Designed miniproteins, single chains. Designs and how they scored, part 29

Each design is a single chain, and the fold is of that chain. pLDDT is the mean over its residues in the fold that is shown.

## One batch from the design tools (miniprotein)

Design m1054
Fold by ESMFold2-Fast:
Structure m1054 (fold): chain A 60 residues (1-60)
Amino acid sequence: SDEEILADLEANKDNPSKLAAVAIGHILRLIYGGEKISPEAADRFGELTGLRDVVRRANA
């Protein structure tokens, strides 16, 4: 769910290496998993990771 993805990112925000690994995992799920998140969740994902454009494209 949107809430689970954002909570996972928030939990890892203070560790750049863990945040990157978690973000990559969720981006791959957006691309290959067939389910998309809300535009608001995608914007927050982008803010937390600095990957706004990558997340928007993965969520398309």
Scores: mean pLDDT 82

Design m1055
Fold by ESMFold2-Fast:
Structure m1055 (fold): chain A 66 residues (1-66)
Amino acid sequence: PIVRVTGVTDPEALERLLVRLHLEGLITGARQTADPSEYLVTARDEAAARRVRDILEAEGYRAEIV
């Protein structure tokens, strides 16, 4: 499952968070799109995708499972 993250104003802060999520085994990868405010995050499974979305929304990002 992929989580789309939009509205990223601090890429360094997001990338630190993504490293933590990867170390926790929730995500397997992430990439910035052609829009520097947008990232696509690959979650391990559907339950992980929902947790990642909720964490990102709690941190102030716009996140949706696609």
Scores: mean pLDDT 86

Design m1056
Fold by ESMFold2-Fast:
Structure m1056 (fold): chain A 85 residues (1-85)
Amino acid sequence: LRDEVLKLIDQLKSQIKEQIEKNKDDKRLVSELNSALDNLDEVERRVDQATDEALQQVKEYLQLALETGNFLGQTSNAVTVLAQS
């Protein structure tokens, strides 16, 4: 579970950084994508202290981020899960 979450974080960071590079002129989108990267860094810092139940919910939100492209919303949800555990 932990390794699956970390792999999803790495995959999301790569995709988000690629989106920032492709959309440098869209200041609003770049700001949102940088906020999503900050959320992923916070999730990564909290992974080792998280319960399996919290990590399962985090995994589901990170998978939704990949599936929907809603990086800011879903990474924010993942941070909220860990903050409330």
Scores: mean pLDDT 85

Design m1057
Fold by ESMFold2-Fast:
Order: sequence, then structure tokens, then C-alpha cells
Structure m1057 (fold): chain A 65 residues (1-65)
Amino acid sequence: TTRDAAAALQAVAVGVEAGIEVRTELRDGKLVLTIEVRDEEGERAAREIERIAREFGHEFEVHYA
């Protein structure tokens, strides 16, 4: 949905600002966020992205790569 897309874009924006890569995809009807962390600052950004995903409950799944 548009709301899911907006949340995914917000997560990607957080990752870009922190210099980490965030990939989003739909798998089995669930929005999956995959986070590629390069340094400690990226790890902090990944935590913020997880917070965003949790606010949507079971609509998001977050994986670290």
C-alpha cells in the first residue's frame, strides 16, 4: 500500500543519510527490509530503521545482511 511504500522510503532515507544500504522488497505479501551495515554509525541507523518497522507491527520484517 501507499503507507507501506512511504515507510519503506523513510527507512531508505535514514540509511542513505547514515551511509548504509537498505533494500526493500515484497516477499510472500510481507514487506521485507534488508540492511547492509558498513560501520558503527550505520548500526545506529539500522536500529532506527528497526524502530520504524516495528511501528507497523507484523507488516515489516527486518534482516541484517
Scores: mean pLDDT 68

Design m1058
Fold by ESMFold2-Fast:
Structure m1058 (fold): chain A 119 residues (1-119)
Amino acid sequence: SISLTESGGGTFKEGESVTLSGKVSGVDFSKALLSWWRQKPGEPLRLVASISADGKKTWYDEEVKGRATISVDFANQTVYLNLSNLKKEDTATYYLVLDAVVDGVPRLVFGEGVELTVV
C-alpha cells in the first residue's frame, strides 16, 4: 500500500547538477521522516540527507554538505534531493527511504533506487 518511486537519475558530467525526485503514496506524509540514502560501488549504504515532513528540520552528511539540498513538495507528495557540483564519487544508487508509524508499528520503507553515474 505504501509506494516510493524515484526518478531523475542517469549519466551526468563532473561539475553539473542533478535533482533526484521521490514520489510517496499510500501513507500520511505529514508524520513521516523522509531521507535519501546512497550506496556507492564497493561501499555500504549511507544516509545522505533527511527532512521532516513539515520541511522544518533537515540533516546532511558531511560528504555532501554545502552541495546537497533536500526539499519537499507537499502538494505533489514528492521529496527532492538536489546535488550540485557533481563529482565522480557521487556515482551511486540513491534510495528514498520513509520512516513512519503504520498501524502502530515503526516501518522503514525503501524505494527501488535510482542510479546516478558521474563521468
Scores: mean pLDDT 85

Design m1059
Fold by ESMFold2-Fast:
Structure m1059 (fold): chain A 66 residues (1-66)
Amino acid sequence: AQKEALLKYLTDIYEVGPVRAQILIDKGYNTLEQLKAVTIGDLTNIPGVGIATAQKIKASIDNHFE
């Protein structure tokens, strides 16, 4: 349930989409706490994610999670 809810949230982020959302879950970012701890550097390790895209993803996560 928690992983599915998080996968849906990540998939709904325009800069992430379904493929990158699954990569994040597979890398172990499968809880809200782990996702809040993600860094720009962690996000740039995802294929096709550069610094600018990583910054947008991180901002979306930080804005959504209090």
Scores: mean pLDDT 76

Design m1060
Fold by ESMFold2-Fast:
Structure m1060 (fold): chain A 77 residues (1-77)
Amino acid sequence: SAKEKALEELEKALELAKEKNDEETVKELEKAIEYLKKGDLLSAGEELFKAYLLAKEKNDEEVVKEIEKAAEYISKL
């Protein structure tokens, strides 16, 4: 399902952010995952956008890519 694929991509983004010791992006990704699991798509999208901006500011292209993939799957929910 689109939700399962979105969660998979968010978990990948979270792992990458943790490996880079990017605690701010980790926090926002964890919130996005929690809201998505609860079905709160609006809050999930808001936290995901915050994670996206943080990753872009840090030039973390791998995290940005996985966030963009997750957002594409969330858009289909």
Scores: mean pLDDT 86

Design m1061
Fold by ESMFold2-Fast:
Structure m1061 (fold): chain A 80 residues (1-80)
Amino acid sequence: SEEDKEFEELVEKVGEILGIPKEQIIKDIEATFKTVDKETRRRYAYLALKAFLARHEGKEEEEQKYLEELKELVREVAAK
């Protein structure tokens, strides 16, 4: 519940920056990663959106942290 709310708020904030409705971003994420499990899709989306937001806010160190975590997740998924 709290994790779902945090994710929805993150999607809404990124959607405002991109000019895209949050519902469309959620649909695009689900369509793009439909071949992996829901928890992995949510983790991937969360890290990607956090990296995007950090870049937009000029927080280079935070962006790099999220991108490194995203790379590790991609390696873990590819190793399955």
Scores: mean pLDDT 77

Design m1062
Fold by ESMFold2-Fast:
Structure m1062 (fold): chain A 71 residues (1-71)
Amino acid sequence: MINEETIKSLEEKYNIKEEIEEIRKLYEAEDLKKLEEIVKKYESDPDIAKGLLAELARTYIYLHKLKEKEE
């Protein structure tokens, strides 16, 4: 799973800070549907930056599902 420091490093390296912030806001809003749409949109893209965005969205979906199971 991607941690906060790794996310920061990747956003600076690939200039995707705005996109990462958007995904983070979707996670805070618990908008799993939009996160799943981002995964589907980018997971088949050969662009490394888009692959990282898909992986970040997938990680937040996974974290939300873990939180639901602990309730």
Scores: mean pLDDT 72

Design m1063
Fold by ESMFold2-Fast:
Structure m1063 (fold): chain A 61 residues (1-61)
Amino acid sequence: MVEEYIKKGEEALKKGNYKEAVRYFTKAVLVDPNNEKARTLLAEALKKLGKTGYADYFASL
């Protein structure tokens, strides 16, 4: 189950669908909170979302 969520999240990341990726990786972490891969991928997806919102503001400063 957790592996399925990770795969779906990775597919969303490849498509540039960062919000969708965050949803799938969040579900993976909820199913297995100790899964390092899911936690790492969730952090990466959130960082990419931050680039679109928050990090973009900092980059323009």
Scores: mean pLDDT 74

Design m1064
Fold by ESMFold2-Fast:
Structure m1064 (fold): chain A 62 residues (1-62)
Amino acid sequence: TDSLLQQASKHIELGKKAEKEGDYKKAADHYQKASDLFRQAGDDESAEEAKKKSEEMKKKAE
């Protein structure tokens, strides 16, 4: 069973992969999911950082 932190880390890796592929919308979705999972785990600092990445990717997708 994957912990919330392990799930969040997987979404960060998927977001980085999508970013490298130029799929900024997919990258934003993965970073947003990671932010939500970090928040649920009580890791507010990592959650805020992932949310910032999601916002950056959303701007590139527009």
Scores: mean pLDDT 85

Design m1065
Fold by ESMFold2-Fast:
Structure m1065 (fold): chain A 71 residues (1-71)
Amino acid sequence: MERAEELVREIREAAEEARRAEAAGDKEKAEEAKKRILELVAELAELIATLDEEERERALRLAEEASREIE
């Protein structure tokens, strides 16, 4: 699960960056961070399909939390 953990971490970091940029009115940085999140989420979704049930549920919760932070 090394790669899944890395992707989840990067997604959370990008989500925080997107929120800060949005609050500051920096639309360009917010859009870049959101695109980064989408790329990372796509890679994570592929990996989740190969994880066991417990690891998959954990990864999905972290991804959902990150997604909510950018909304």
Scores: mean pLDDT 74

Design m1066
Fold by ESMFold2-Fast:
Structure m1066 (fold): chain A 70 residues (1-70)
Amino acid sequence: SELDKEIEELREKLKKNNVSQQTIDEMIAKKRAELEAKRMESLIKRLQDELGVEPERVRQLFAEALAQRR
């Protein structure tokens, strides 16, 4: 939800700057993928550092969840 709010704010800002809807959608898609990748890496590192969880297993679970979202 916080990520969705940031994405919606970016979308509104781009609309105010007269960016085309197609370009907005492309930029939003790229930004969302970037933010999700950064969040995933942050969570993997935190789980490894705080809980001693196997990073490979965490990455596998995230990959499976992301594949289901396609």
Scores: mean pLDDT 73

Design m1067
Fold by ESMFold2-Fast:
Structure m1067 (fold): chain A 70 residues (1-70)
Amino acid sequence: SLDERAEEIKKRAEEILNDPRATEQQKESAKKIIELAEKALEEKDEKLKQELIDLAEDGVKKLEKELEKK
């Protein structure tokens, strides 16, 4: 479901917040991704919910790739 995807993205972003390799800027980006995922969970419009999830997923994938380079 869309809610399960949003919760998964939130969990992944929270893991970045707790990663000792993450920079202050990367942790700030992770916080923004968590906010997007939380907005998606509260969103009642399915189209907007999907857009918020897609944005959050793209963001978390980018941060995860950046951390792999360290």
Scores: mean pLDDT 83

Design m1068
Fold by ESMFold2-Fast:
Structure m1068 (fold): chain A 72 residues (1-72)
Amino acid sequence: MMLEEEEVKERIDELIDEIIELFEKLNREDLVKSVREAREWLYENTGPTEEELKELEEILKLIVENALELLK
């Protein structure tokens, strides 16, 4: 399970793309900026820990789920 961090990063990147698309459709530029900050965090030299990446993934999933619910 040495690639778990890479797998989490891939899922986060996918969720970020989905969130950006959703917020662009909602004209929420403030939220797009927040999502961009999250993506930038993935490229930091100090890097987040695997635990922090999983926490971010969980938060992003909740945002996507709630945004999709609001679009109904």
Scores: mean pLDDT 69

Design m1069
Fold by ESMFold2-Fast:
Structure m1069 (fold): chain A 76 residues (1-76)
Amino acid sequence: SAAEEEARRLYEEGMRLLRTRDPEKSERGVRLLLEAIRLAPGSEAARRALELLQMGAPKKWEAEIREARELLSAAP
């Protein structure tokens, strides 16, 4: 679907930004990964995005990551 395609693009860009390990780019990467999950929580991109967020996101994002995990677990 168009939503899954967009989520995949958001995941790829978010992962790229997170891998640079620059604090500013890391924050943008987290936001893109969260957006991918909200857009298509049942997609493979959403599952991969959540995995990355749980491994490497700054602690300030714990609440948003928890909400994202709940969205993914509720997806069919």
Scores: mean pLDDT 85

Design m1070
Fold by ESMFold2-Fast:
Structure m1070 (fold): chain A 70 residues (1-70)
Amino acid sequence: ELEEIRKMQAEMALRLGKYYLKQGKYDEAIKWYELAIELDPTNKEAWRLLAEAYRKQGKIDEAEKYEKKA
């Protein structure tokens, strides 16, 4: 019930993050990836993509931190 809803919302947030990442809108991508992780912290892809978005922004320290959680 509640866990299934959170997982579905996390998947939607991850898809939106990927859309914004492809558009070069890294701030928006990060926002959606952070939401996806809040909803489902077990999704390793979300952690990897959050790290990628930070790396593309040049925030290397943040990227390395989140890559370790993926």
Scores: mean pLDDT 83

Design m1071
Fold by ESMFold2-Fast:
Structure m1071 (fold): chain A 60 residues (1-60)
Amino acid sequence: PSEEELQREIDESLGLMVSSVSKLAASRTTDPKVKELNAAAAEAARRGDLETALALMRKA
């Protein structure tokens, strides 16, 4: 249906916006390692492993 095609166009536009925002974030000293460590910390916290989560956050 038309709605699906419209959604694709929106997704493509959002993808371009996200790309621009990612460039700005990287330019603002957003270390990709920090992002990765935060994601790993969130996973550890979800498992109840708070010690590992804190260690990862400290490294970020």
Scores: mean pLDDT 66

Design m1072
Fold by ESMFold2-Fast:
Structure m1072 (fold): chain A 59 residues (1-59)
Amino acid sequence: SAAALEAALAEARAFERELVRRYLAGEITPQEASRLGAEHLRRLGERYGLSPEELRAAG
């Protein structure tokens, strides 16, 4: 649903901001950021009943 997609995108944006903050602070590597981002996207898909492809297309 549109509401589920909007909620998932809001959570994705919040997580992306945190990953950027941690990267700029030197807390994580680009490889770690990529791994954490992929894992979070998978969990969002499971939580909201969306495929990773749907989330990537919208975000």
Scores: mean pLDDT 81

Design m1073
Fold by ESMFold2-Fast:
Structure m1073 (fold): chain A 98 residues (1-98)
Amino acid sequence: MKEELLKEGNELYVKGQEALEKGDYEEAIKYYEKAYEKYKEAGDKEGEAQALTNLAKAYLKLGDYEKAVEAAQKALELDPRNEEAKALLEQAQAKLAA
């Protein structure tokens, strides 16, 4: 059960990365949201933080700065030392302050 959820989460995460690389930010968001739910069901906090970090990146690329802040903050709640999530949070906050 847990191993199956992790496998599904990883497959969805990879699809999210492929969509992000192609500039299909809305597709990337959908895959990362699905990956996050699979990691959450599996109890994989590291996978949850990783999915939320890339969800923040996709929202930032899409120009949805408020959702980018929310996703990055959630990632940091799970992994306070995540430098990528912290950088994404600072970038999104800077965009909202303009």
Scores: mean pLDDT 88

Design m1074
Fold by ESMFold2-Fast:
Structure m1074 (fold): chain A 72 residues (1-72)
Amino acid sequence: SEYAAQRNWEKAAAEYEEKLKEEPSAVNYAILGAAYYKLGNYEKAAEYYTKALELSPSKSLQENLERVKKLL
């Protein structure tokens, strides 16, 4: 269900925010960006995608960030 999916993204966001305190990696930032995008929090999605790109360049993440910025 849509509610179950949203709850899963909320749990993912909380879990990966904790993981970032110990391991600030491009992968963990990108996952957190995607989680916030799914939750409709475009400001946080853009923030975390930007941090992921600062650590590791990725054309697909750049395209995701540009799409998110158009929703702000």
Scores: mean pLDDT 84

Design m1075
Fold by ESMFold2-Fast:
Structure m1075 (fold): chain A 58 residues (1-58)
Amino acid sequence: SSQARDSALVSEALRLLSREHPELARSHEPTVLMGRALELAPDAADARDLYRRLAAEL
C-alpha cells in the first residue's frame, strides 16, 4: 500500500539523516522528524530524495 511504501521511505530517510547529519537529527524531536518526513514521502522518488527534502527543511 502507499502507506507501507511511505513508511519504508521514511525509515530509510531518517537513517540517512542520522548517518550523514547526526547533529541535525539530534536537534529535533523524533516525532517532528517523522511527521515532516511522512508529509514529504508521497512526492519523494526514493529514500535519498526524501532525505534531501527533509534536510533542506530543517
Scores: mean pLDDT 83

Design m1076
Fold by ESMFold2-Fast:
Structure m1076 (fold): chain A 107 residues (1-107)
Amino acid sequence: MEEVQRLVDELAAELERKGVRAGAIFDENTTVESVKAAREAAERLLPLARPGDAIVMYAKEDENGEPVGAALLLDPQARPIAGAGVAGKNKTAEEVVEDLLRRLREE
């Protein structure tokens, strides 16, 4: 979808201006609304980011089709500094961030 690509490109441009790397973990269940949630989480972390850091976005629908998104701020050694999540009724922000941390450790 062109809107998903546009949202990702705009955030990547802001991250690049700060010398921050952008990453995304998206799958076939990723929607425009879940990418917006992940972008909101990433924007909360952007003021904490420094040159050499990375922000990784995670976006999916839960079992009930609710959009969930998270972002994780990593240092230059890929160590977690901070996390943020935007979740629907079925998950807390903390659960979405933990899902992203687990995904990064197992990949």
Scores: mean pLDDT 72

Design m1077
Fold by ESMFold2-Fast:
Structure m1077 (fold): chain A 86 residues (1-86)
Amino acid sequence: MKLTIILENLTAAEKEAYIKDAEILKEKGHKVTITIDGDTITITIENLTPEQAIAYVLEAIGLELEGHEVTITIDGDTITITIKRP
C-alpha cells in the first residue's frame, strides 16, 4: 500500500514526530519522500503492510478527537491523510 500524509499548521513537536516515524520506515527499507513547503509537510511512504497503514489511520483519528481537522481518502491501494490544526 502507498500512504500520503499531508500535515498543515501542526506544532513543531507534532511535525517532528511524523518526520521521525517516516525516517525510521526509510531506514527499514521503505521508499519515503518528505517535502516541506512552508507550514505544509507532505510525507509519502510506499510498500506499507495493511497493518502499518491502519496504524497511521488510527493515529489520525486520535488527532481528530483532539480537535484537529482530519480527512482520509482511500483510492485503490493508496491512502491519503490530511491533518490540519484549526
Scores: mean pLDDT 83

Design m1078
Fold by ESMFold2-Fast:
Structure m1078 (fold): chain A 97 residues (1-97)
Amino acid sequence: SKEKEEFLELVEELRARLRALAAASTDPAARAALEAAVARIEEVAERLRRGEISLEEARTEILQALNDLIAAAPALAAEIAALTREFLEGYREIVAK
């Protein structure tokens, strides 16, 4: 669906932003946590592409991945919270159509 395509584009934007944070990170532990979150979000996107999960389910799993990332990299909590807010705003715009 168009909503699924727009959501997958939103997820790719989120992944790109997380990769940029990883590249800018001077903390190896934070970089590893960011890369793990990117991989987890990629797996969720792939399951959504295959029709194995709903948009709502994918959104919920991505939010959990971001929450787990904040726990693993608390120094990045403000940046990850901002990205989470942007992701949720994008999601609302997609489902409000």
Scores: mean pLDDT 88

Design m1079
Fold by ESMFold2-Fast:
Structure m1079 (fold): chain A 90 residues (1-90)
Amino acid sequence: MESSEAASRGAELAVEDPEKAIREILELIDTDPGKAAHFLSGFATGLRLKGLLTPEIARNIQRAAFAATRGDVEKAKEEVRRVEEELQRL
């Protein structure tokens, strides 16, 4: 998956299937953390278009992307799980 494809997929899945998006981002954090950051950027854009990008979710996505770009897999996954929990509360 190219970086541009990762961002597009994140945006599409944020609208169509957010639960699948969470599963794919967790897999990308393990296999390609750089692409995970691009996927998270797209995911935030898709959530914004749906009106679901709360300040809390935006902050958790930003922290996940930052951790992923540094190779902090555990921190990136923790922040993504917080995004999942916040989405489930909406």
Scores: mean pLDDT 85

Design m1080
Fold by ESMFold2-Fast:
Structure m1080 (fold): chain A 66 residues (1-66)
Amino acid sequence: MELLVTHKGDVTSFIGLVLRLIGRPDVEVEILSENQLRVTVHGDEATYEALKAELESEPDVEVEEL
């Protein structure tokens, strides 16, 4: 499953998000721009749903399913 993540905050907050995601097992992150990521989850459905909910709860973050 893949997610498009758009961060509308500052660059420091965006970098913090990137570092947190790269540290997760079974997650691949592709940097598309200064404020957009493509996130691929190689875990189970529960892992995917938990990550999606976590990202949607962050301020200045928008998530789209790809």
Scores: mean pLDDT 80

Design m1082
Fold by ESMFold2-Fast:
Structure m1082 (fold): chain A 75 residues (1-75)
Amino acid sequence: MEEEERRRRLEEEIQEGLKRMVAAVMAMSPERPSEEEVEAWAKKLGVAPEELRRLAEELRPRIARHREELLAKEA
């Protein structure tokens, strides 16, 4: 029982990590990913497309800020 619960928790942690990674990649793109791409990834990850879109939009301004800081240092 405990081992099965531990496995489920590890699977949930891995799934959450993959979801965040995909969202970050989408947020790094200068063009927003198409709705079809978001739906395809959401299906593969087993999450709602809205959840994936929300995470990407949440990360987008943070990534944009970091990009601005890097450009300022290059200048």
Scores: mean pLDDT 74

Design m1083
Fold by ESMFold2-Fast:
Structure m1083 (fold): chain A 61 residues (1-61)
Amino acid sequence: KSELRKRLLELIGRILRLIGEMFDIERDESLSEEEKEEKLKKIEEEIKKLKEEMEELEKQL
């Protein structure tokens, strides 16, 4: 059993949740285009950081 493997699964789960949030933002008719753009950019940056962390952990497995 590997702590690194558990951490990798946690990162994957978080990325999937963020992707779900992006779809919710895109479908939210109450948000302006400016608000959608800002929120989507923030989520994209978070996903990028998580992917980089995931790749680093994969090298250690």
Scores: mean pLDDT 80

Design m1084
Fold by ESMFold2-Fast:
Formats: sequence, structure tokens, C-alpha cells
Structure m1084 (fold): chain A 103 residues (1-103)
Amino acid sequence: MKKQELRDKAISLLEKAIELGEETVERLRQDPSKAEAARHAEEMIRYLKEAIEAVKNGDLDKALEYVDRALEHAARLGDIVPEEVTPILQALAEARNALLEAK
């Protein structure tokens, strides 16, 4: 079904954002001055993992809430390391769109 394909696409994009976020956390942890950025990346990853579980449970409204919370942390991360966050924001925007179309 087309809605299932959109959910699978959203999960794939959220998993990509988590992978990029985890790589960003590992880089930021090497610099003590970037501790705040690392915390925002870690919180973003936490919300994205919750979003994936919500999608798997069929709760798309809850998944969208978690993606929006992750986007708040991604925005704060982008204030500190804009080059790191750009591909993450793109993946999250595409995932959010897929979730809205899957409703």
C-alpha cells in the first residue's frame, strides 16, 4: 500500500538522520567547547528513536511530535555547527513530509 511505502521511507530517513547525528556527536565530543552542541545532537537522536517507534506502532501524530522536538534540537545544533546540521535538517524535512502524506 502507498501509505506503508511512505512510512518505510520516513523510517529510512529518520535512521539516516540518526546515523549522521551519531557521527556528529563523536566529532563534537572531541572538543570540550562543543559540549552544548553534543547535548543537542544527543537529544535530537533520542527524539528520532522515539519517532521511529511511534511510526512502527502506527501513531503518526506522536511520530510528528517527536520529529518536531528533534527539529528544535537540530536548530540549536545548527546555531553552533551549521555545516554538520544541513544534511540532517534535509533528511528530517523529507521524513516529516512523508509522515504527513502517510496520514
Scores: mean pLDDT 88

Design m1085
Fold by ESMFold2-Fast:
Structure m1085 (fold): chain A 60 residues (1-60)
Amino acid sequence: MIEVTLEFPDVTSLTGLVLRIIGDFPEAEIEIEGMKVTIKLPDTPEAREFLKEYEEKYGR
């Protein structure tokens, strides 16, 4: 599993990411603490590229 923590500036951005993960990665585990989201995904190239895109924008 790969794990990443992202911090969001607003609830809309946070909600958008969560909904996208639920749709694209059904095996994902998501933990939300305020504006922080911790995501656990299977260690796949697709998951790494997806998380890299968001980590560059909202990096922990």
Scores: mean pLDDT 76

Design m1086
Fold by ESMFold2-Fast:
Parts: structure tokens; sequence; C-alpha cells
Structure m1086 (fold): chain A 60 residues (1-60)
């Protein structure tokens, strides 16, 4: 899991902590999750959003 976060961080041009924060936001419910989802899709595209959502599900 940690290694997957590091790989995505390099691919996104972010720090691992920033990727972890995005995953935490995607684990929230309601408006917070929808806003986080829209921001990730806007910044990185739908394919990268899907990768982050998959990691969030693995963490559950």
Amino acid sequence: FEEKIEELAKEFGLSPKQVEGAIEALLQEGVTRRVARAEVERAFGPEKLAELEKLAEERK
C-alpha cells in the first residue's frame, strides 16, 4: 500500500502525504467526497481518479 502511494505521488508530481490526504478525502461521505473526486478529476483526469479510488477501497 505504501509503495503504491509513493508510485502515484511520483506520477502525479505530488508528495506521498498529499496523495494520502486525497485518499482520506475520498473515504469521506457526501459533499466532501464529491468535491475531492471532482478536484482530482479536474487536476489529473478520470483515470488517475480511478486509481486513487481503488487505493481508497483497498484501505477500507
Scores: mean pLDDT 72

Design m1087
Fold by ESMFold2-Fast:
Structure m1087 (fold): chain A 65 residues (1-65)
Amino acid sequence: MKEKLLEEAKENREKMEEHIKKSLELDEKFRKDPSDRELLLESASHGVLAIGHVAKALSLEKEAK
């Protein structure tokens, strides 16, 4: 069912946007307090998750076409 693949792709794109927003928020907090290395690691983690979700969305969109 092509529609299911497109819905899953949309959900993955929404999750990607959430992770990007979190990554940017944490990066800004780190810039204000560079001694908090955990903020940098958490920001990077959200960036990686965003890449994973966009890759999944692209894969699902290709399957739907």
Scores: mean pLDDT 82

Design m1088
Fold by ESMFold2-Fast:
Structure m1088 (fold): chain A 68 residues (1-68)
Amino acid sequence: LEEEIKRLKEKVKEKPTPELYTALAKLLADAGKLEEAEKVVKEGKELFPESELIKRAEKFLERAKELA
C-alpha cells in the first residue's frame, strides 16, 4: 500500500493528470489518510479546476470523512 502511494506520487510529479490525482486520493483514503487525500484533491482542483473526475473524488472523500 505505501509503495503504491509512493509510486502514484512519482507519476503525478512526472505527468500530472486528473486520473492520477483521483487514484492517489482514493488510495490515501483507503489507507485511512483522509487529511493527505484531502490535500491531494485540493492540489488536483488547482491544476484541473474543470475536471469531473476530481469533483467526483472530492464528493467521495467528503462521504468517507463523514463515515469516519
Scores: mean pLDDT 77

Design m1089
Fold by ESMFold2-Fast:
Structure m1089 (fold): chain A 56 residues (1-56)
Amino acid sequence: SAAEAQARIAALQEQLAEASRRARAALAAGDAEAYKAAFQETVALAEQLLAALAQL
């Protein structure tokens, strides 16, 4: 349903923002491995967000 898609989009946006914060923190700390992991998480979340948007 549209309501379920909207709730999913909101949750994914929050998760993406948090993953982005972790990526920036890792970059600032010089932790390349943590940065790569957080970046891969942002890519996966962005793909899920695009799929959820397609349901609207």
Scores: mean pLDDT 87

Design m1090
Fold by ESMFold2-Fast:
Structure m1090 (fold): chain A 90 residues (1-90)
Amino acid sequence: MVDERLEAVRERVKETFKKKGFSEELQKRAEDVLARIGQLPENHARLFLDWIERAIDILETMDNETAQKVAEVFLDSLENMIASIEKELA
């Protein structure tokens, strides 16, 4: 189920961001993005969770400084895409 997968992805994101020493602001943004994804239709939620899982795999291979900058750009892109979908669904 999407809800079970969302919790698994949330825990993985939280662990990775903590291990990489990402800012509290960036961690909060990731939590907010995941909460919003949980409110989307299942097909959209699954797509975003797939992208986040792939992004986490890549971030884990990077040094902490590069990983944080890449995570910031990725979150900016996710926030914009989610906002566009939310607007279309309203």
Scores: mean pLDDT 84

